# Designs tried in a protein design run: designed miniproteins, single chains, continued (3). Part 81

Each design is a single chain, and the fold is of that chain. pLDDT is the mean over its residues in the fold that is shown.

## One batch from the design tools (miniprotein)

Design m10996
Fold by ESMFold2-Fast:
Structure m10996 (fold): chain A 71 residues (1-71)
Amino acid sequence: EVTKRAVEEAERRSKEAATLLYQGGASLDQIKTAAQMIALEIYRENPEADLDEVVEAAVKAATEQYNKLAE
């Protein structure tokens, strides 16, 4: 339950951050870094969550959002 909620929050926040950063001219690497930072912040709030799953979900969501916007 904790990991599922953390993953859902990471995906939501990372997609939002990717959209805002892309509009500001950020690179994919900068957006991936932001997604990792978001994942770590969510993990600090939910230390029972699986860190690897939260980080992977955040980076994947941000990358997918960037690819949609970059078209």
Scores: mean pLDDT 86

Design m10997
Fold by ESMFold2-Fast:
Structure m10997 (fold): chain A 76 residues (1-76)
Amino acid sequence: MRAQLDELQARWAKRGTEAVNIKKTVSKKEAAKLVLEATRELTQALMEIYGPAAQDIVDQTMKMAEELVEKLLKEE
């Protein structure tokens, strides 16, 4: 559990730095891709840590992320 949390925190710190570096040229399409990838990584970590108890939260979060991505893509 602790090792998984440390790995997740390290990955999120890395993605934060990556997002800042590319933010100047990120299109809505690229932002949508990053949101989906980050959400999948987060929901996978939640399932590994909390198991089936997180399933409802994972499903709701994924649905919200997909709806946000669709809205971003439709604006352009």
Scores: mean pLDDT 68

Design m10998
Fold by ESMFold2-Fast:
Structure m10998 (fold): chain A 76 residues (1-76)
Amino acid sequence: SKKLSELSEEEILNALRTAASEVYKKDFSQASNEEIYEIAKEDTSSVVAKAGEILGLDQEETVKLYQYLIEKLKEQ
């Protein structure tokens, strides 16, 4: 399995865009970084869980992704 520390912010954001598109049944592939963080704020648990699956993260690494996103959302 992959580790969150091996992923770039761009890879994480692209996975979040794909996850948001799947969760909300809308195309978010062109969403800005700001837009995708706002979307994740509305449904952090569903979007982040799906993003972790897309990135090939196990449960432990997906929990670290949740923490990473919470920290990024505090900056918004």
Scores: mean pLDDT 78

Design m10999
Fold by ESMFold2-Fast:
Structure m10999 (fold): chain A 70 residues (1-70)
Amino acid sequence: EDLELLERHPFEAVEAALKAAAINDGKQVTVSSREEALEKLKELGYEVREVTTTDPAGVTHTALIFAPKP
């Protein structure tokens, strides 16, 4: 569930991920809610994903990203 996944993260992370996804194309993105963010993602043909990375100290971090649908 996309909305449930968005709710796992603070809204600032959702907004940052949305900007990162849309602004690779130079688009201005402004959203006021997780549902509005989800609507814009669907309009752009993107899906919600979590990416796990390991930092140089060996600590695992999970980040919210938005990626084009396969």
Scores: mean pLDDT 71

Design m11000
Fold by ESMFold2-Fast:
Structure m11000 (fold): chain A 61 residues (1-61)
Amino acid sequence: ISLEKVLEARETGDEALKKEIEEYYERVIEEIRQSDAPEVIRYAALALEEIGKEITLSLLE
């Protein structure tokens, strides 16, 4: 997800856009969990996306 989209959601307070951002992270995390990629790669990707989600959503509050 782009930084510009996150900043737009923060500046406008658009609840629909905030929900779209959260749903984006949830979809990506689920896709990684369902991936046939090696376990080490899946763990690294999951950690990065979960951290990104936490930071991004905290910035939107």
Scores: mean pLDDT 76

Design m11001
Fold by ESMFold2-Fast:
Structure m11001 (fold): chain A 59 residues (1-59)
Amino acid sequence: MTPGEEAHFDAMIAAALSPRVRELLRRYRELRRAGAPPEEIQAVFSEAGEETRRVLDEL
């Protein structure tokens, strides 16, 4: 697996366990669909990654 594939799987597992991770990933998809500025998309993506790590660390 590539590092990107591993990060995606980790996010999917965290999203199944955490409503907060699901909400952040939903917002990320909405921003991408709306063509939001890259800096806004990156900010939400970074927040989702931090929350994903936090959730997985609690397992």
Scores: mean pLDDT 74

Design m11002
Fold by ESMFold2-Fast:
Structure m11002 (fold): chain A 119 residues (1-119)
Amino acid sequence: SLLEEAEELIRKGEEYSDKGTEAFRKGKYEEAVKYYKKAIEYYEKALELLKQIDPNDERALRNLADAYSALGNALAKLGKLEEAIESYQKAIELLEQVDPDDGRVRAARNALKRVQAKL
């Protein structure tokens, strides 16, 4: 079913997100970027399949937003500040669709402001 296929894509996204987080903790920021981009690809595919069931699936939207925030953090560590800003902006946009009062919105906005101050 579309739901089962979407759930498998979310699991793949989570696997790559976990690999990205592990790489980030080890200071392997370029590897972290690669894994977070893979996680984003899987979550975006899951959301595409869910359009007929729940186009605003909160779990998929939150996972995608978390992956964009993590990508922003890794890009900022590499000095890719403009790309980091774009990633944080995407995370904020996705989270505001779910819950604008989510603490992750505040965290992403604070990260965005810190990176903007370095430009």
Scores: mean pLDDT 85

Design m11003
Fold by ESMFold2-Fast:
Structure m11003 (fold): chain A 84 residues (1-84)
Amino acid sequence: KTAKLFVDTKNQKVEVLEDGVKVKVSRYAPNVIKIEVLESGTLLISANQDIDVVSNRGISLSIKAGETVEIEVEEGEKLYVQPA
């Protein structure tokens, strides 16, 4: 299962372009978006500006504006997204 997510860090929101993996999005801190994974699968993540993504399962990635990165995720994993 695959979901496509577009991160808008300026407006602190995530657009779900493809919903093959269920996620819950919330604001964690100023300029930090939390994405909680509700199903195991693959996320394709892109953003409107350069972002850093870290997870509670050891993911640490930088994504450039306009690039798409593929991440394998597990149910219950939490991703924290902030401007780079």
Scores: mean pLDDT 83

Design m11004
Fold by ESMFold2-Fast:
Structure m11004 (fold): chain A 102 residues (1-102)
Amino acid sequence: VKLTQKPKEIEVKVGEDVVIEREASEKVNGWAWYKQKPGSGELELLGENGQLVPGVPERFEVSGGGEKMVLTIKNLLPEDEAVYYAKALDTGEFGEGTTLKI
């Protein structure tokens, strides 16, 4: 599966909302969103198939399916500054990431 990326970098202010979208060249049966904090080598799972992982703030929403994956973050805080990755679960392919700067 090939993942088409929208802006590689998004710069926004604290308190704004963002929507990050990824599109696949082919339909996939499962999607996940990950967060990589600045200076971290670890990917933090945010949600899979429209369901947030327990403990992820309610400001985060994961949605989509098939060819499109959507991550929405409302009321941005400085801690949300990170690189966000979408993953196609059927193939294990990651998108190239979107860098969110606040």
Scores: mean pLDDT 76

Design m11006
Fold by ESMFold2-Fast:
Structure m11006 (fold): chain A 59 residues (1-59)
Amino acid sequence: SMDIEEIKKKIEEIEKKIEELEEEYKKSGGDPEIKFEIEILEGIKGILEGVLNLLKKKE
């Protein structure tokens, strides 16, 4: 469905942003604000993966 493809795309975008933030975290010498942003995005990704799994089980 369209919703499944949209969620997959969002997960991919979040993974890319996390990778970019991890590089910035290394360059910053451990900026806690960057680490916090990574943790928030990891949480959102986990929720989206859970939703995607539930949707796949229905169809």
Scores: mean pLDDT 83

Design m11007
Fold by ESMFold2-Fast:
Structure m11007 (fold): chain A 70 residues (1-70)
Amino acid sequence: NPYYEKALEYYEKAKEYYEKALNTDDPEEKKKLLKKSAEYLSKARDLIINGPLSDEEVQEFFTKMQKETL
């Protein structure tokens, strides 16, 4: 499902920016990275909520999120 694949792509981007934020001591850079992480999480969740996904694909996405701290 291309919508599920895109949601996972956005989620991985969110995680990448979050990890970068954790490793920076510059408050302005940290804020910018956290905002990018939040934007990608929002895009991923929009696809999960409004996309043509099966109940199983939705469950798999939330299981992945539960195992990974964001």
Scores: mean pLDDT 81

Design m11008
Fold by ESMFold2-Fast:
Formats: sequence, structure tokens, C-alpha cells
Structure m11008 (fold): chain A 80 residues (1-80)
Amino acid sequence: MEEEAKELEKEIIEKSSSLPEEEREKIEKELEPYAKEKQKELDKLVEELKKASGEKKKELYEKGIELMTEFLKYVKKVIE
């Protein structure tokens, strides 16, 4: 999961760096509403994580990785 997220991030950086500035600005604008929504979900998970221990903390950490991976998959889809 975490390894998948890192690989996706690498692919996104590689593809985005090859795009013209105008295309990058267009993609950023398209991603903004989705990024804002995902940030709210992440903030909620962080607050829950602060109160969690043991197994619950592990579950929340895994959810955080899933959320990050989903975001990166969406970014890659928009860039492609």
C-alpha cells in the first residue's frame, strides 16, 4: 500500500514534469475541488489518530495510506 503510493507519486512527478506550463495549470485547477475534499477526510483521520491506541491506531494509519493512494490514483488519471 505505502509502496504503491510512492510509485504513483513518482509516475505523477515524471509525467507532470513533461507537460507544458498551461497544461499543468489546467490540471491543478481541475484537481483543486477533489484535493480540498480529500484534505477534509485527512484532517478527520488525523484527529481520530491523536485519540487512538493499539489496533485502532493501526487501522487509522492504514486508512490514511488508502486515502493518499486514492488521491494519487485520481491525480494520475487526470494527468493521463
Scores: mean pLDDT 76

Design m11009
Fold by ESMFold2-Fast:
Structure m11009 (fold): chain A 92 residues (1-92)
Amino acid sequence: SMEAERAAQEAAERATAAGGEGSASVSGNTVTITVKNAPVSLAAGLLAGAVSAELNGAEAKVEVKGDTVTVTLTAPSEKLAAEAAREVAGSL
C-alpha cells in the first residue's frame, strides 16, 4: 500500500539522517527496513522500534550482520504494517 511504502521510506530516511544508509521495501503486509553502516545508537533505536511494533501487534524480526541491521515487520493488514513502520521511524 502507498501508506506502508510512505512509512517505510520515512523510517529509511530517518535512519540515513541518524548516520546509517537506510533503505526500505514493502511486500503486502510485510515491511523490510535495511540500514547499512548503522552506528550503535541507530541500531539500538531500530531494536527499540521493532520491540514497540511487536508490543502493538506486529511480528518483528531483527537481523544484525556486521554493521547492517535488517528489521522485518509483518502485520495483519497493510494499515497495521504502516503503523508498525511508523513505530520504527519514531524510535530513530
Scores: mean pLDDT 85

Design m11010
Fold by ESMFold2-Fast:
Structure m11010 (fold): chain A 76 residues (1-76)
Amino acid sequence: MEQALANQLALLDIIRSVAPAEAQPLIERLAELARRIAASTDPEEIARLEAEAAELEAKIQPHLEANREAILAALA
């Protein structure tokens, strides 16, 4: 479980490093939510945090699509 979280956070950090300035804070907030979800034992809290993460992902998606080539290069 800790390894899965570490992998997710590492991927988000790479994406954040090549994302446009307006998307960078949103990606950082998504990473914070991932940490909070992993630390939570309350199913209702987890569901709420997951809903917030999904909303952030929807806001981030257009920025990722616009910068897809740079992101793929950073992940290679």
Scores: mean pLDDT 76

Design m11011
Fold by ESMFold2-Fast:
Structure m11011 (fold): chain A 55 residues (1-55)
Amino acid sequence: SARQRAIARAFGELLAAHPDAKLSGAEVLAEVARRMGLSPATVSRLLRAYEDEVS
């Protein structure tokens, strides 16, 4: 969905902005959730669904 793609894009942009940062998956999800106004659990669920659809 468009929302899942937006989350994947935000995830990619976050990683590109912090290439040398030691970010755990939980930290990345929390940052994306904060920027998008969603809970980390919601972002995790949507990102997993997007990964399953694309991969």
Scores: mean pLDDT 69

Design m11012
Fold by ESMFold2-Fast:
Structure m11012 (fold): chain A 92 residues (1-92)
Amino acid sequence: GPMAEEAARRAAEAARRSGAEGEARVEGDTVTVTLKGASPGQAIALIGGVVEGELAGARGSVTSEGDTVTGTLEGASDEAAARALRVMAGGL
């Protein structure tokens, strides 16, 4: 929804400002955030956002492949997804 989409845009901007290639997508109740070249601190911020989403009742996962880390939340409300993305953005 609109809150999650705005928060996703802000999270991607924050990642890029800190030197990582960041992308965030919202599709229905699913949020996917991908970081290329993330620092350990940025990866921790991504994990923190996924945990926030899980505490709100979403299903979270984090995967890593080469220099890319991806966090996914499914079943999140617009408000819960936006909160998770704001937690990520604060550490990116």
Scores: mean pLDDT 85

Design m11013
Fold by ESMFold2-Fast:
Structure m11013 (fold): chain A 71 residues (1-71)
Amino acid sequence: PSPQEIEDEILEAMALMLVSVVKLALDNGTVDKEEAKKLIERARELAEKIRDEELRERVLREIEEVEKALK
């Protein structure tokens, strides 16, 4: 793969890891909403750096779903 493809994959993995942490905290009833919002914001920043448009949109949709669950 190209260095750009590798970078996009790393950004995806990092963003989805943060999303997974928030999902697990929600499922366990242990969520701190302020910390969860910070993690979601960091995931969004990472996702926005993804250059592949299709991949970026998919990751942003995952972030949006978790953000809705925090309301």
Scores: mean pLDDT 83

Design m11014
Fold by ESMFold2-Fast:
Structure m11014 (fold): chain A 97 residues (1-97)
Amino acid sequence: STTDIVKEEMEKIKKKAKELLKQGVNPLEVYMKAFKELNEMLEKLNARGLDITAESEKVILDTVLELLEILKEEAEKRGNAAQVAVFTREIAAAKKA
């Protein structure tokens, strides 16, 4: 199903983000790369004529929220208050969507 494809691709995006953080890449840069990969996934699904279902949207939102919390925690560990504030706002915005 489209939802199974979305689940698989979102888990790959999350895994890659975690690996980049372990390599010392800046959390904001990791976020930008993950967002680019998310947009590329959505564009490929659209090009294949696959509809994004409500279930697929929930999977995307849930995984994005998990990733934002990981990025916020990493920014906190690195003492970057400005990035903590960015991710806190992004989490609040995503929860309202």
Scores: mean pLDDT 87

Design m11015
Fold by ESMFold2-Fast:
Structure m11015 (fold): chain A 79 residues (1-79)
Amino acid sequence: GKEEEVERLLKELEEEKKKLLEAIKAGDLDAALKEAEEIIRIAEELKKLDPSLSLEAEIEIGVAQLVIGVLNLIKRKQE
């Protein structure tokens, strides 16, 4: 009975990815960092609930970590 939880998390993941893109387009680095961190949280929860999604979740985590790295570099140059 974890199917409904997995579906909810997959929807949250897509919503957070949209928010991340919107924050980046707006130049809101702090919002973008928070959304990327939330993507990692959701992906790790998905990985725990459904091991069959582990590879997909790890890809999402890796992409979000790369985004965080890039955003931190941009933030350093603005300060």
Scores: mean pLDDT 86

Design m11016
Fold by ESMFold2-Fast:
Parts: structure tokens; C-alpha cells; sequence
Structure m11016 (fold): chain A 55 residues (1-55)
């Protein structure tokens, strides 16, 4: 699960501007660092929300 969510968020980051990538970086780092499934899920959800706001 963690690897799939990380790939998803990194793919989303690749599609946004460099400024958007910097904003997504803290959530990507949280997914990499966290071992708690709930924290990983919340970080991924916040990353998706940020990308939606950048559209």
C-alpha cells in the first residue's frame, strides 16, 4: 500500500509546476517517513487536495 500511494503522489507531482512540486514535497516526505497507515493515508489525501486546488 505505501509504495503504491508514494508512486501515485510522485506521479501527480510530475504533472504540476515546480512551485506545486515544492508544495507537495512535505506530503511525499511524510509518506516516505511514516509507518502509520492512517498518517500515510492522510498525507496522500492532502497531496491530492493540493493538486486539485492548483488546477
Amino acid sequence: MKERLLELVERLAAKVSPEGQEKLKPYIDEIKKSTDPEQIRKAAEKAVELKAEML
Scores: mean pLDDT 74

Design m11018
Fold by ESMFold2-Fast:
Structure m11018 (fold): chain A 67 residues (1-67)
Amino acid sequence: PSERELDGGVLEVALAVEEWLIKHGSEEERKEAIRRLERLRERALELGDEALARRAEELIEEARKRL
C-alpha cells in the first residue's frame, strides 16, 4: 500500500481503539480520548479524508455525552 493508504488504515484502527475507550473507560480515559481524537481528526483532514474526520467528530461528541 502507498504511504497515504497505510496512514488511513492506521487512523481507522486508532478511531476504533478510541471508540472502545469511550464506551468502556473511566472519565479520565474519555478526556484523554477526546484529546487524541482531535489530533486524529486533524490528521484525517491533512490526508483529505473527510469521512474519517467526521467519524472522529462523532466520537468526540459521544465522549462528551458520556462525561
Scores: mean pLDDT 79

Design m11019
Fold by ESMFold2-Fast:
Structure m11019 (fold): chain A 69 residues (1-69)
Amino acid sequence: MLTDEQAQSGLDALRKDPGSGNIAAALADMLRHGASREVAAEVVRLAEEHGTSGTARELAARLKERYGL
């Protein structure tokens, strides 16, 4: 289980290197283990901003539905 500090560290890493694989991994982790709505919203925003495709786009859509984003 990720702590809030570990989740924030992961977000900071994504902001430095927002590759599709990194974003997809973060989205999948949030769908499996849960995240705060605020953290989930930020990762979805990064996915939409940086033009992810395939798996990342699908995972972002599922996360938006689950958290009502």
Scores: mean pLDDT 69

Design m11020
Fold by ESMFold2-Fast:
Structure m11020 (fold): chain A 55 residues (1-55)
Amino acid sequence: SDIEKRIKKVIEELKTNPNNTYYLKKARELIDEAKRLGVDPETIEKMEKEIESLK
C-alpha cells in the first residue's frame, strides 16, 4: 500500500540520519495512520521494530 511505501522511505531516511528527530516523529505518525487504515498488525509490528532499532 502507499502508506507502507511512505513508511519504508522515512525509515531509509532515518538510517542515513540516525539522530534526526523529525524523521522519527514522522515514522511514528505514519505508523499511526497505517493502523487507522487497517494495515496488517504483523506488518505494523515489523515496521515498529525497525524504527525502534534506529533509536
Scores: mean pLDDT 80

Design m11021
Fold by ESMFold2-Fast:
Structure m11021 (fold): chain A 55 residues (1-55)
Amino acid sequence: SAKEQQIKQVEEDKARRLAFLEGEAARRGLSPEQLAAYKAAVEAETDARLAAIEA
């Protein structure tokens, strides 16, 4: 269904963005707290997108 495809895209985007943040954190020497904050922002955005699709 269209919803299943949208959910799949959001999940793939989330995974890609989190992987990118891990790589950038390692490269730039970000603190665990800074990395956690960036990850929380990505999770909040993607969770909101998933909620909108499932409504």
Scores: mean pLDDT 85

Design m11022
Fold by ESMFold2-Fast:
Structure m11022 (fold): chain A 93 residues (1-93)
Amino acid sequence: KLKELKEKIEKTLEKLLELIKKELANPEEAEDRETINRIIALMLQLIGLLFSIELIERKKKAGEELSEEEQQQFEEEVKATEEMIKEFEEWVK
């Protein structure tokens, strides 16, 4: 499950980087600045989630169980990230 989530995040980050490269190649369209800002925000959210996954995997390897609080925080981070992806896709259309 965590492996699949990690792969989805990595693929999404790759797509976002490609979009940024396209915007940077044609910087004359000033109206695209909001799109760039949304991409940056989503990339930061995805990187944060990758960091959380890495910490969870390390705890599991050490034989430590996640606290109820840590589990809830992780689930909230996943939900927030999925919502940001959906909002971005709706923005791009």
Scores: mean pLDDT 79

Design m11023
Fold by ESMFold2-Fast:
Structure m11023 (fold): chain A 66 residues (1-66)
Amino acid sequence: SRQQQIQELQEKIAQLEKEIKELEERIRELERKGASETDIGVLQVELAVLRTLLKKTQQKLAELQA
């Protein structure tokens, strides 16, 4: 059903937001420890991918709620 699809997308959004927050915290910790720019850069690329997935998932939810 449409309601079930909305619920599944809301759960996916919540999971992506959690993963983004955890990754942002990890990047911040590594920066404080003086980790290499290369190691930090890899995580920043991963963060950008997750943020793109979040936006796409939010768009799908908005389309179903319209």
Scores: mean pLDDT 88

Design m11024
Fold by ESMFold2-Fast:
Structure m11024 (fold): chain A 60 residues (1-60)
Amino acid sequence: MEDEQKAEELVEKFKEALKTSGADPDVLLERAKQAIDYMNLPEDLREKVLEELEKAVKEL
């Protein structure tokens, strides 16, 4: 599966979790960062995903 598709799925699931889980956004962000590290994404894609996750938390 393409790394780009995995990144999109991770961002989408993260945004859904922010709306539905009731968990601390900082905890969710930390878990997402760990998932990104395990996925071994290309550096550019990793940075883009991290910015998207942080933006989602700020918009909360």
Scores: mean pLDDT 77

Design m11025
Fold by ESMFold2-Fast:
Structure m11025 (fold): chain A 67 residues (1-67)
Amino acid sequence: SLPSGATLSLPADVTKVTIYKDGKKIAELEVDEDGKVTLPNLPEGDYTLKVERKDGSVYETKVKVTS
């Protein structure tokens, strides 16, 4: 689980992360030059991250946000 507002270190090939809650788009984040994204201040709960890579591949992963 991740604290709200957490910074995530991502693989070097990741270009964009989109956050969803119950199928609704919450936020769209670009990866910085250090391969990091900072999550917005999200309420506790389960979220889906859509991760886009430089090769055009996309995958989804679930994350739990905690206080």
Scores: mean pLDDT 76

Design m11026
Fold by ESMFold2-Fast:
Structure m11026 (fold): chain A 64 residues (1-64)
Amino acid sequence: MLTRQDEVDILAALAAMALSIGDFETAARMAREALALDPDNPDARAILEEMAARGHEALAAETA
């Protein structure tokens, strides 16, 4: 049975993969879902920070 942490890790991995192929909308969505489950997840936070640094801050900040 997957733990909540396993689910967060999977979402963060999917977000990183989406970011690598240029699908910023999917990357932001998956990273935000990971942070909704674990707000201190460093991988999901790093993905949203990377998106903001690349000028995709509006997608990264949709949760505010």
Scores: mean pLDDT 74

Design m11027
Fold by ESMFold2-Fast:
Structure m11027 (fold): chain A 63 residues (1-63)
Amino acid sequence: SPFDYLREYLARLTPEQRERFLKLFRKKFSEVLDEAIKNGLTREQLEEKLREVIDDVKAEVEA
């Protein structure tokens, strides 16, 4: 599950990295949730978009 992946990833971060990740993740995930609610995304589509958001934010935090 993308939520299990997110949980495990967050557990490995320092407090500072976790705060930066969560700030960016909240903004990007909010946009995905808005799209899901308005357009009626399937669970599969939502999980795919969530994985993409996690990977994008991870890349930004690790750069």
Scores: mean pLDDT 81

Design m11028
Fold by ESMFold2-Fast:
Structure m11028 (fold): chain A 74 residues (1-74)
Amino acid sequence: RELDIFNAIANPVLNLLVAARDTSGKIKIETLIKQAREALEKEGIKASDEEVREAVMRVVEWAKDILGVEVVEE
């Protein structure tokens, strides 16, 4: 379910966004996607590349303005 994917990745992605805020203020979306995939693997949740990207983008959209972090694609 979308909620299971979101719950598994929300904290790992937020932790990276907070770390980026405290350092450069910028983070690549590829870095967030990688961390999200690792979190899903730990929870045994199987998700497509599109589902992972969509879940990451939801966390980013919710948090980026509050944290003042730029998420960039290279």
Scores: mean pLDDT 77

Design m11029
Fold by ESMFold2-Fast:
Structure m11029 (fold): chain A 90 residues (1-90)
Amino acid sequence: ADQEVVELAKKAYEAAENGDFDTAREYADKAHRLVFENDLSLETLEEVRDYIAKAADAAEKAGDMDTVIHFTLHLIGVAVGIEAVREKER
């Protein structure tokens, strides 16, 4: 699951860098679903966060605020997952 989620987040970023925000949103949605449905490592969650954050930056530079909001909601979900994993290690 970890490798699949990272590859989906990376594809979202690559699509966003190319200005294909419809495809970027689709890959981000798939990555977010897997984050919700699977117990992922902290490293995987941090990689997913970094790719989706870069995708959001690309959308912001393009002026696509609807896509920025969409990615921001996914970033909140991933951030909650990261904090849940960190809390278990305290």
Scores: mean pLDDT 81

Design m11030
Fold by ESMFold2-Fast:
Structure m11030 (fold): chain A 56 residues (1-56)
Amino acid sequence: MLEVFAETIIKNAKYLTDENIEAAAKRFGVSPETVREAVRKALAGASLKEVVEILK
Protein backbone atom coordinates (compact mmCIF):
# COMPACT_ATOMS: atom_id res chain seq x y z
CA MET A 1 0.00 0.00 0.00
CA LEU A 2 2.62 2.62 0.98
CA GLU A 3 4.81 1.63 -2.02
CA VAL A 4 1.92 2.24 -4.45
CA PHE A 5 1.24 5.59 -2.73
CA ALA A 6 4.96 6.53 -2.96
CA GLU A 7 5.02 5.59 -6.68
CA THR A 8 1.95 7.78 -7.29
CA ILE A 9 3.61 10.72 -5.48
CA ILE A 10 6.83 10.34 -7.53
CA LYS A 11 4.96 10.01 -10.86
CA ASN A 12 2.57 12.92 -10.18
CA ALA A 13 4.57 15.17 -7.80
CA LYS A 14 4.28 18.29 -10.05
CA TYR A 15 0.50 17.81 -10.48
CA LEU A 16 -0.66 17.09 -6.91
CA THR A 17 -2.91 19.80 -5.43
CA ASP A 18 -3.38 20.57 -1.71
CA GLU A 19 -6.80 18.86 -1.97
CA ASN A 20 -5.18 15.70 -3.39
CA ILE A 21 -2.58 15.78 -0.60
CA GLU A 22 -5.21 16.16 2.16
CA ALA A 23 -7.40 13.38 0.70
CA ALA A 24 -4.41 11.01 0.38
CA ALA A 25 -3.24 11.81 3.94
CA LYS A 26 -6.70 10.96 5.32
CA ARG A 27 -6.92 7.72 3.30
CA PHE A 28 -3.46 6.44 4.36
CA GLY A 29 -3.60 7.64 7.98
CA VAL A 30 -0.65 10.05 7.75
CA SER A 31 -0.52 13.80 8.34
CA PRO A 32 -0.92 16.17 5.35
CA GLU A 33 2.49 17.60 6.31
CA THR A 34 4.06 14.12 5.89
CA VAL A 35 2.57 13.88 2.37
CA ARG A 36 3.78 17.43 1.55
CA GLU A 37 7.31 16.46 2.67
CA ALA A 38 7.16 13.31 0.48
CA VAL A 39 6.05 15.45 -2.52
CA ARG A 40 8.88 17.95 -1.87
CA LYS A 41 11.47 15.15 -1.74
CA ALA A 42 10.04 13.48 -4.88
CA LEU A 43 10.35 16.81 -6.75
CA ALA A 44 14.00 16.95 -5.58
CA GLY A 45 14.65 13.49 -7.09
CA ALA A 46 14.23 11.22 -4.05
CA SER A 47 14.10 7.46 -4.68
CA LEU A 48 11.03 5.27 -4.10
CA LYS A 49 12.71 3.89 -0.96
CA GLU A 50 13.27 7.40 0.44
CA VAL A 51 9.64 8.45 -0.20
CA VAL A 52 8.35 5.23 1.45
CA GLU A 53 10.51 5.96 4.55
CA ILE A 54 8.99 9.47 4.82
CA LEU A 55 5.44 8.01 4.63
CA LYS A 56 6.09 5.44 7.41
Scores: mean pLDDT 80

Design m11031
Fold by ESMFold2-Fast:
Structure m11031 (fold): chain A 96 residues (1-96)
Amino acid sequence: SMAEKLKAELKEKYGLTDEEIEEFNRLVDEIRRRMAEGKTLDEVEQELIAEAEKNGDERKLRLVRIASEYVRELLDTFLAIADEVEEWIRKRLEER
Protein backbone atom coordinates (compact mmCIF):
# COMPACT_ATOMS: atom_id res chain seq x y z
CA SER A 1 0.00 0.00 0.00
CA MET A 2 2.89 2.41 0.75
CA ALA A 3 4.57 1.61 -2.60
CA GLU A 4 1.24 2.05 -4.44
CA LYS A 5 0.63 5.42 -2.70
CA LEU A 6 4.12 6.66 -3.67
CA LYS A 7 3.57 5.48 -7.27
CA ALA A 8 0.23 7.36 -7.46
CA GLU A 9 1.80 10.53 -5.95
CA LEU A 10 4.72 10.47 -8.44
CA LYS A 11 2.25 10.11 -11.34
CA GLU A 12 0.07 12.97 -10.01
CA LYS A 13 2.86 15.40 -8.98
CA TYR A 14 5.45 14.77 -11.74
CA GLY A 15 3.55 12.88 -14.50
CA LEU A 16 5.94 9.91 -14.35
CA THR A 17 5.32 6.78 -16.43
CA ASP A 18 5.66 3.27 -14.96
CA GLU A 19 9.11 2.98 -16.63
CA GLU A 20 10.23 6.32 -15.11
CA ILE A 21 8.98 5.18 -11.67
CA GLU A 22 11.15 2.02 -11.98
CA GLU A 23 14.17 4.24 -12.81
CA PHE A 24 13.21 6.55 -9.88
CA ASN A 25 13.26 3.52 -7.52
CA ARG A 26 16.70 2.46 -8.85
CA LEU A 27 18.00 6.03 -8.30
CA VAL A 28 16.67 6.13 -4.70
CA ASP A 29 18.45 2.81 -4.02
CA GLU A 30 21.68 4.15 -5.61
CA ILE A 31 21.49 7.36 -3.51
CA ARG A 32 20.99 5.27 -0.34
CA ARG A 33 23.95 3.03 -1.29
CA ARG A 34 26.36 5.94 -1.89
CA MET A 35 25.22 7.67 1.32
CA ALA A 36 25.84 4.43 3.27
CA GLU A 37 29.48 4.73 2.06
CA GLY A 38 29.73 8.08 3.92
CA LYS A 39 28.72 10.61 1.24
CA THR A 40 26.21 13.40 1.92
CA LEU A 41 22.99 13.63 -0.11
CA ASP A 42 24.28 16.83 -1.77
CA GLU A 43 27.52 15.07 -2.85
CA VAL A 44 25.58 12.11 -4.28
CA GLU A 45 23.11 14.41 -6.09
CA GLN A 46 26.00 16.37 -7.67
CA GLU A 47 27.71 13.12 -8.81
CA LEU A 48 24.50 11.73 -10.37
CA ILE A 49 23.71 15.08 -12.06
CA ALA A 50 27.25 15.16 -13.54
CA GLU A 51 26.85 11.57 -14.81
CA ALA A 52 23.48 12.39 -16.46
CA GLU A 53 24.84 15.64 -18.00
CA LYS A 54 27.92 13.81 -19.38
CA ASN A 55 25.56 11.40 -21.18
CA GLY A 56 23.14 14.16 -22.31
CA ASP A 57 20.32 12.26 -20.57
CA GLU A 58 17.70 14.95 -19.80
CA ARG A 59 15.18 12.33 -18.59
CA LYS A 60 17.71 10.90 -16.10
CA LEU A 61 18.70 14.44 -15.00
CA ARG A 62 15.03 15.17 -14.15
CA LEU A 63 14.62 11.83 -12.33
CA VAL A 64 17.84 12.39 -10.31
CA ARG A 65 16.42 15.73 -9.07
CA ILE A 66 13.06 14.13 -8.16
CA ALA A 67 14.75 11.18 -6.38
CA SER A 68 17.13 13.52 -4.48
CA GLU A 69 14.18 15.71 -3.36
CA TYR A 70 12.32 12.59 -2.15
CA VAL A 71 15.35 11.33 -0.14
CA ARG A 72 15.83 14.85 1.34
CA GLU A 73 12.18 14.85 2.51
CA LEU A 74 12.64 11.39 4.08
CA LEU A 75 15.81 12.53 5.90
CA ASP A 76 14.05 15.66 7.22
CA THR A 77 11.15 13.49 8.46
CA PHE A 78 13.57 10.98 10.05
CA LEU A 79 15.51 13.75 11.86
CA ALA A 80 12.24 15.18 13.25
CA ILE A 81 11.23 11.71 14.55
CA ALA A 82 14.74 11.11 15.97
CA ASP A 83 14.60 14.41 17.92
CA GLU A 84 11.17 13.46 19.37
CA VAL A 85 12.43 9.97 20.36
CA GLU A 86 15.58 11.48 21.97
CA GLU A 87 13.42 13.89 24.04
CA TRP A 88 11.15 10.97 25.12
CA ILE A 89 14.21 8.94 26.26
CA ARG A 90 15.68 11.98 28.08
CA LYS A 91 12.45 12.56 30.05
CA ARG A 92 12.24 8.87 30.95
CA LEU A 93 15.83 8.92 32.30
CA GLU A 94 15.08 12.08 34.35
CA GLU A 95 12.05 10.33 35.97
CA ARG A 96 14.11 7.22 36.90
Scores: mean pLDDT 82

Design m11032
Fold by ESMFold2-Fast:
Order: sequence, then C-alpha cells, then structure tokens
Structure m11032 (fold): chain A 73 residues (1-73)
Amino acid sequence: MVERLRREVEELLREAEAAAEAGDAARAEALARRAGEAVKRLLEALGLAELLPQAEAQGAGLAEQLRARAAAA
C-alpha cells in the first residue's frame, strides 16, 4: 500500500508541475492539493501522523509556488 500511495503522490506532483509549466494555475493548484492529501495518507500509513501539520503547510506552500509559476508563464 505504501508503494501505491508514493506512486500516487509522484503522479500528482508530475501533473501539477506540467500544468504550472503550461500556465494553468487552477489545475496546478488543484493537483498540488490532491498531492498533499495523498502525502497525508502516506504519512498515516507509515505511522508518521505527527508530521501531518507539517505536510499540510508544505502542501499549501507548494500549491502557492505552482500557482505563481503558472501565472508567470
């Protein structure tokens, strides 16, 4: 299960980066948020629930960065 969750995170991040490169800020933000949810599930599966607040902060930061990158494209 952990491997499947890791793959899901990687796929969502790849799609988010592609959307940002294409200038689609809304899609990049949505995909980054979905990746953040997948990271939370991965952390829970690994028994690292104490890192969930940190993962939420990182996910929000990534979504903002990708949105800014898309807007600049």
Scores: mean pLDDT 78

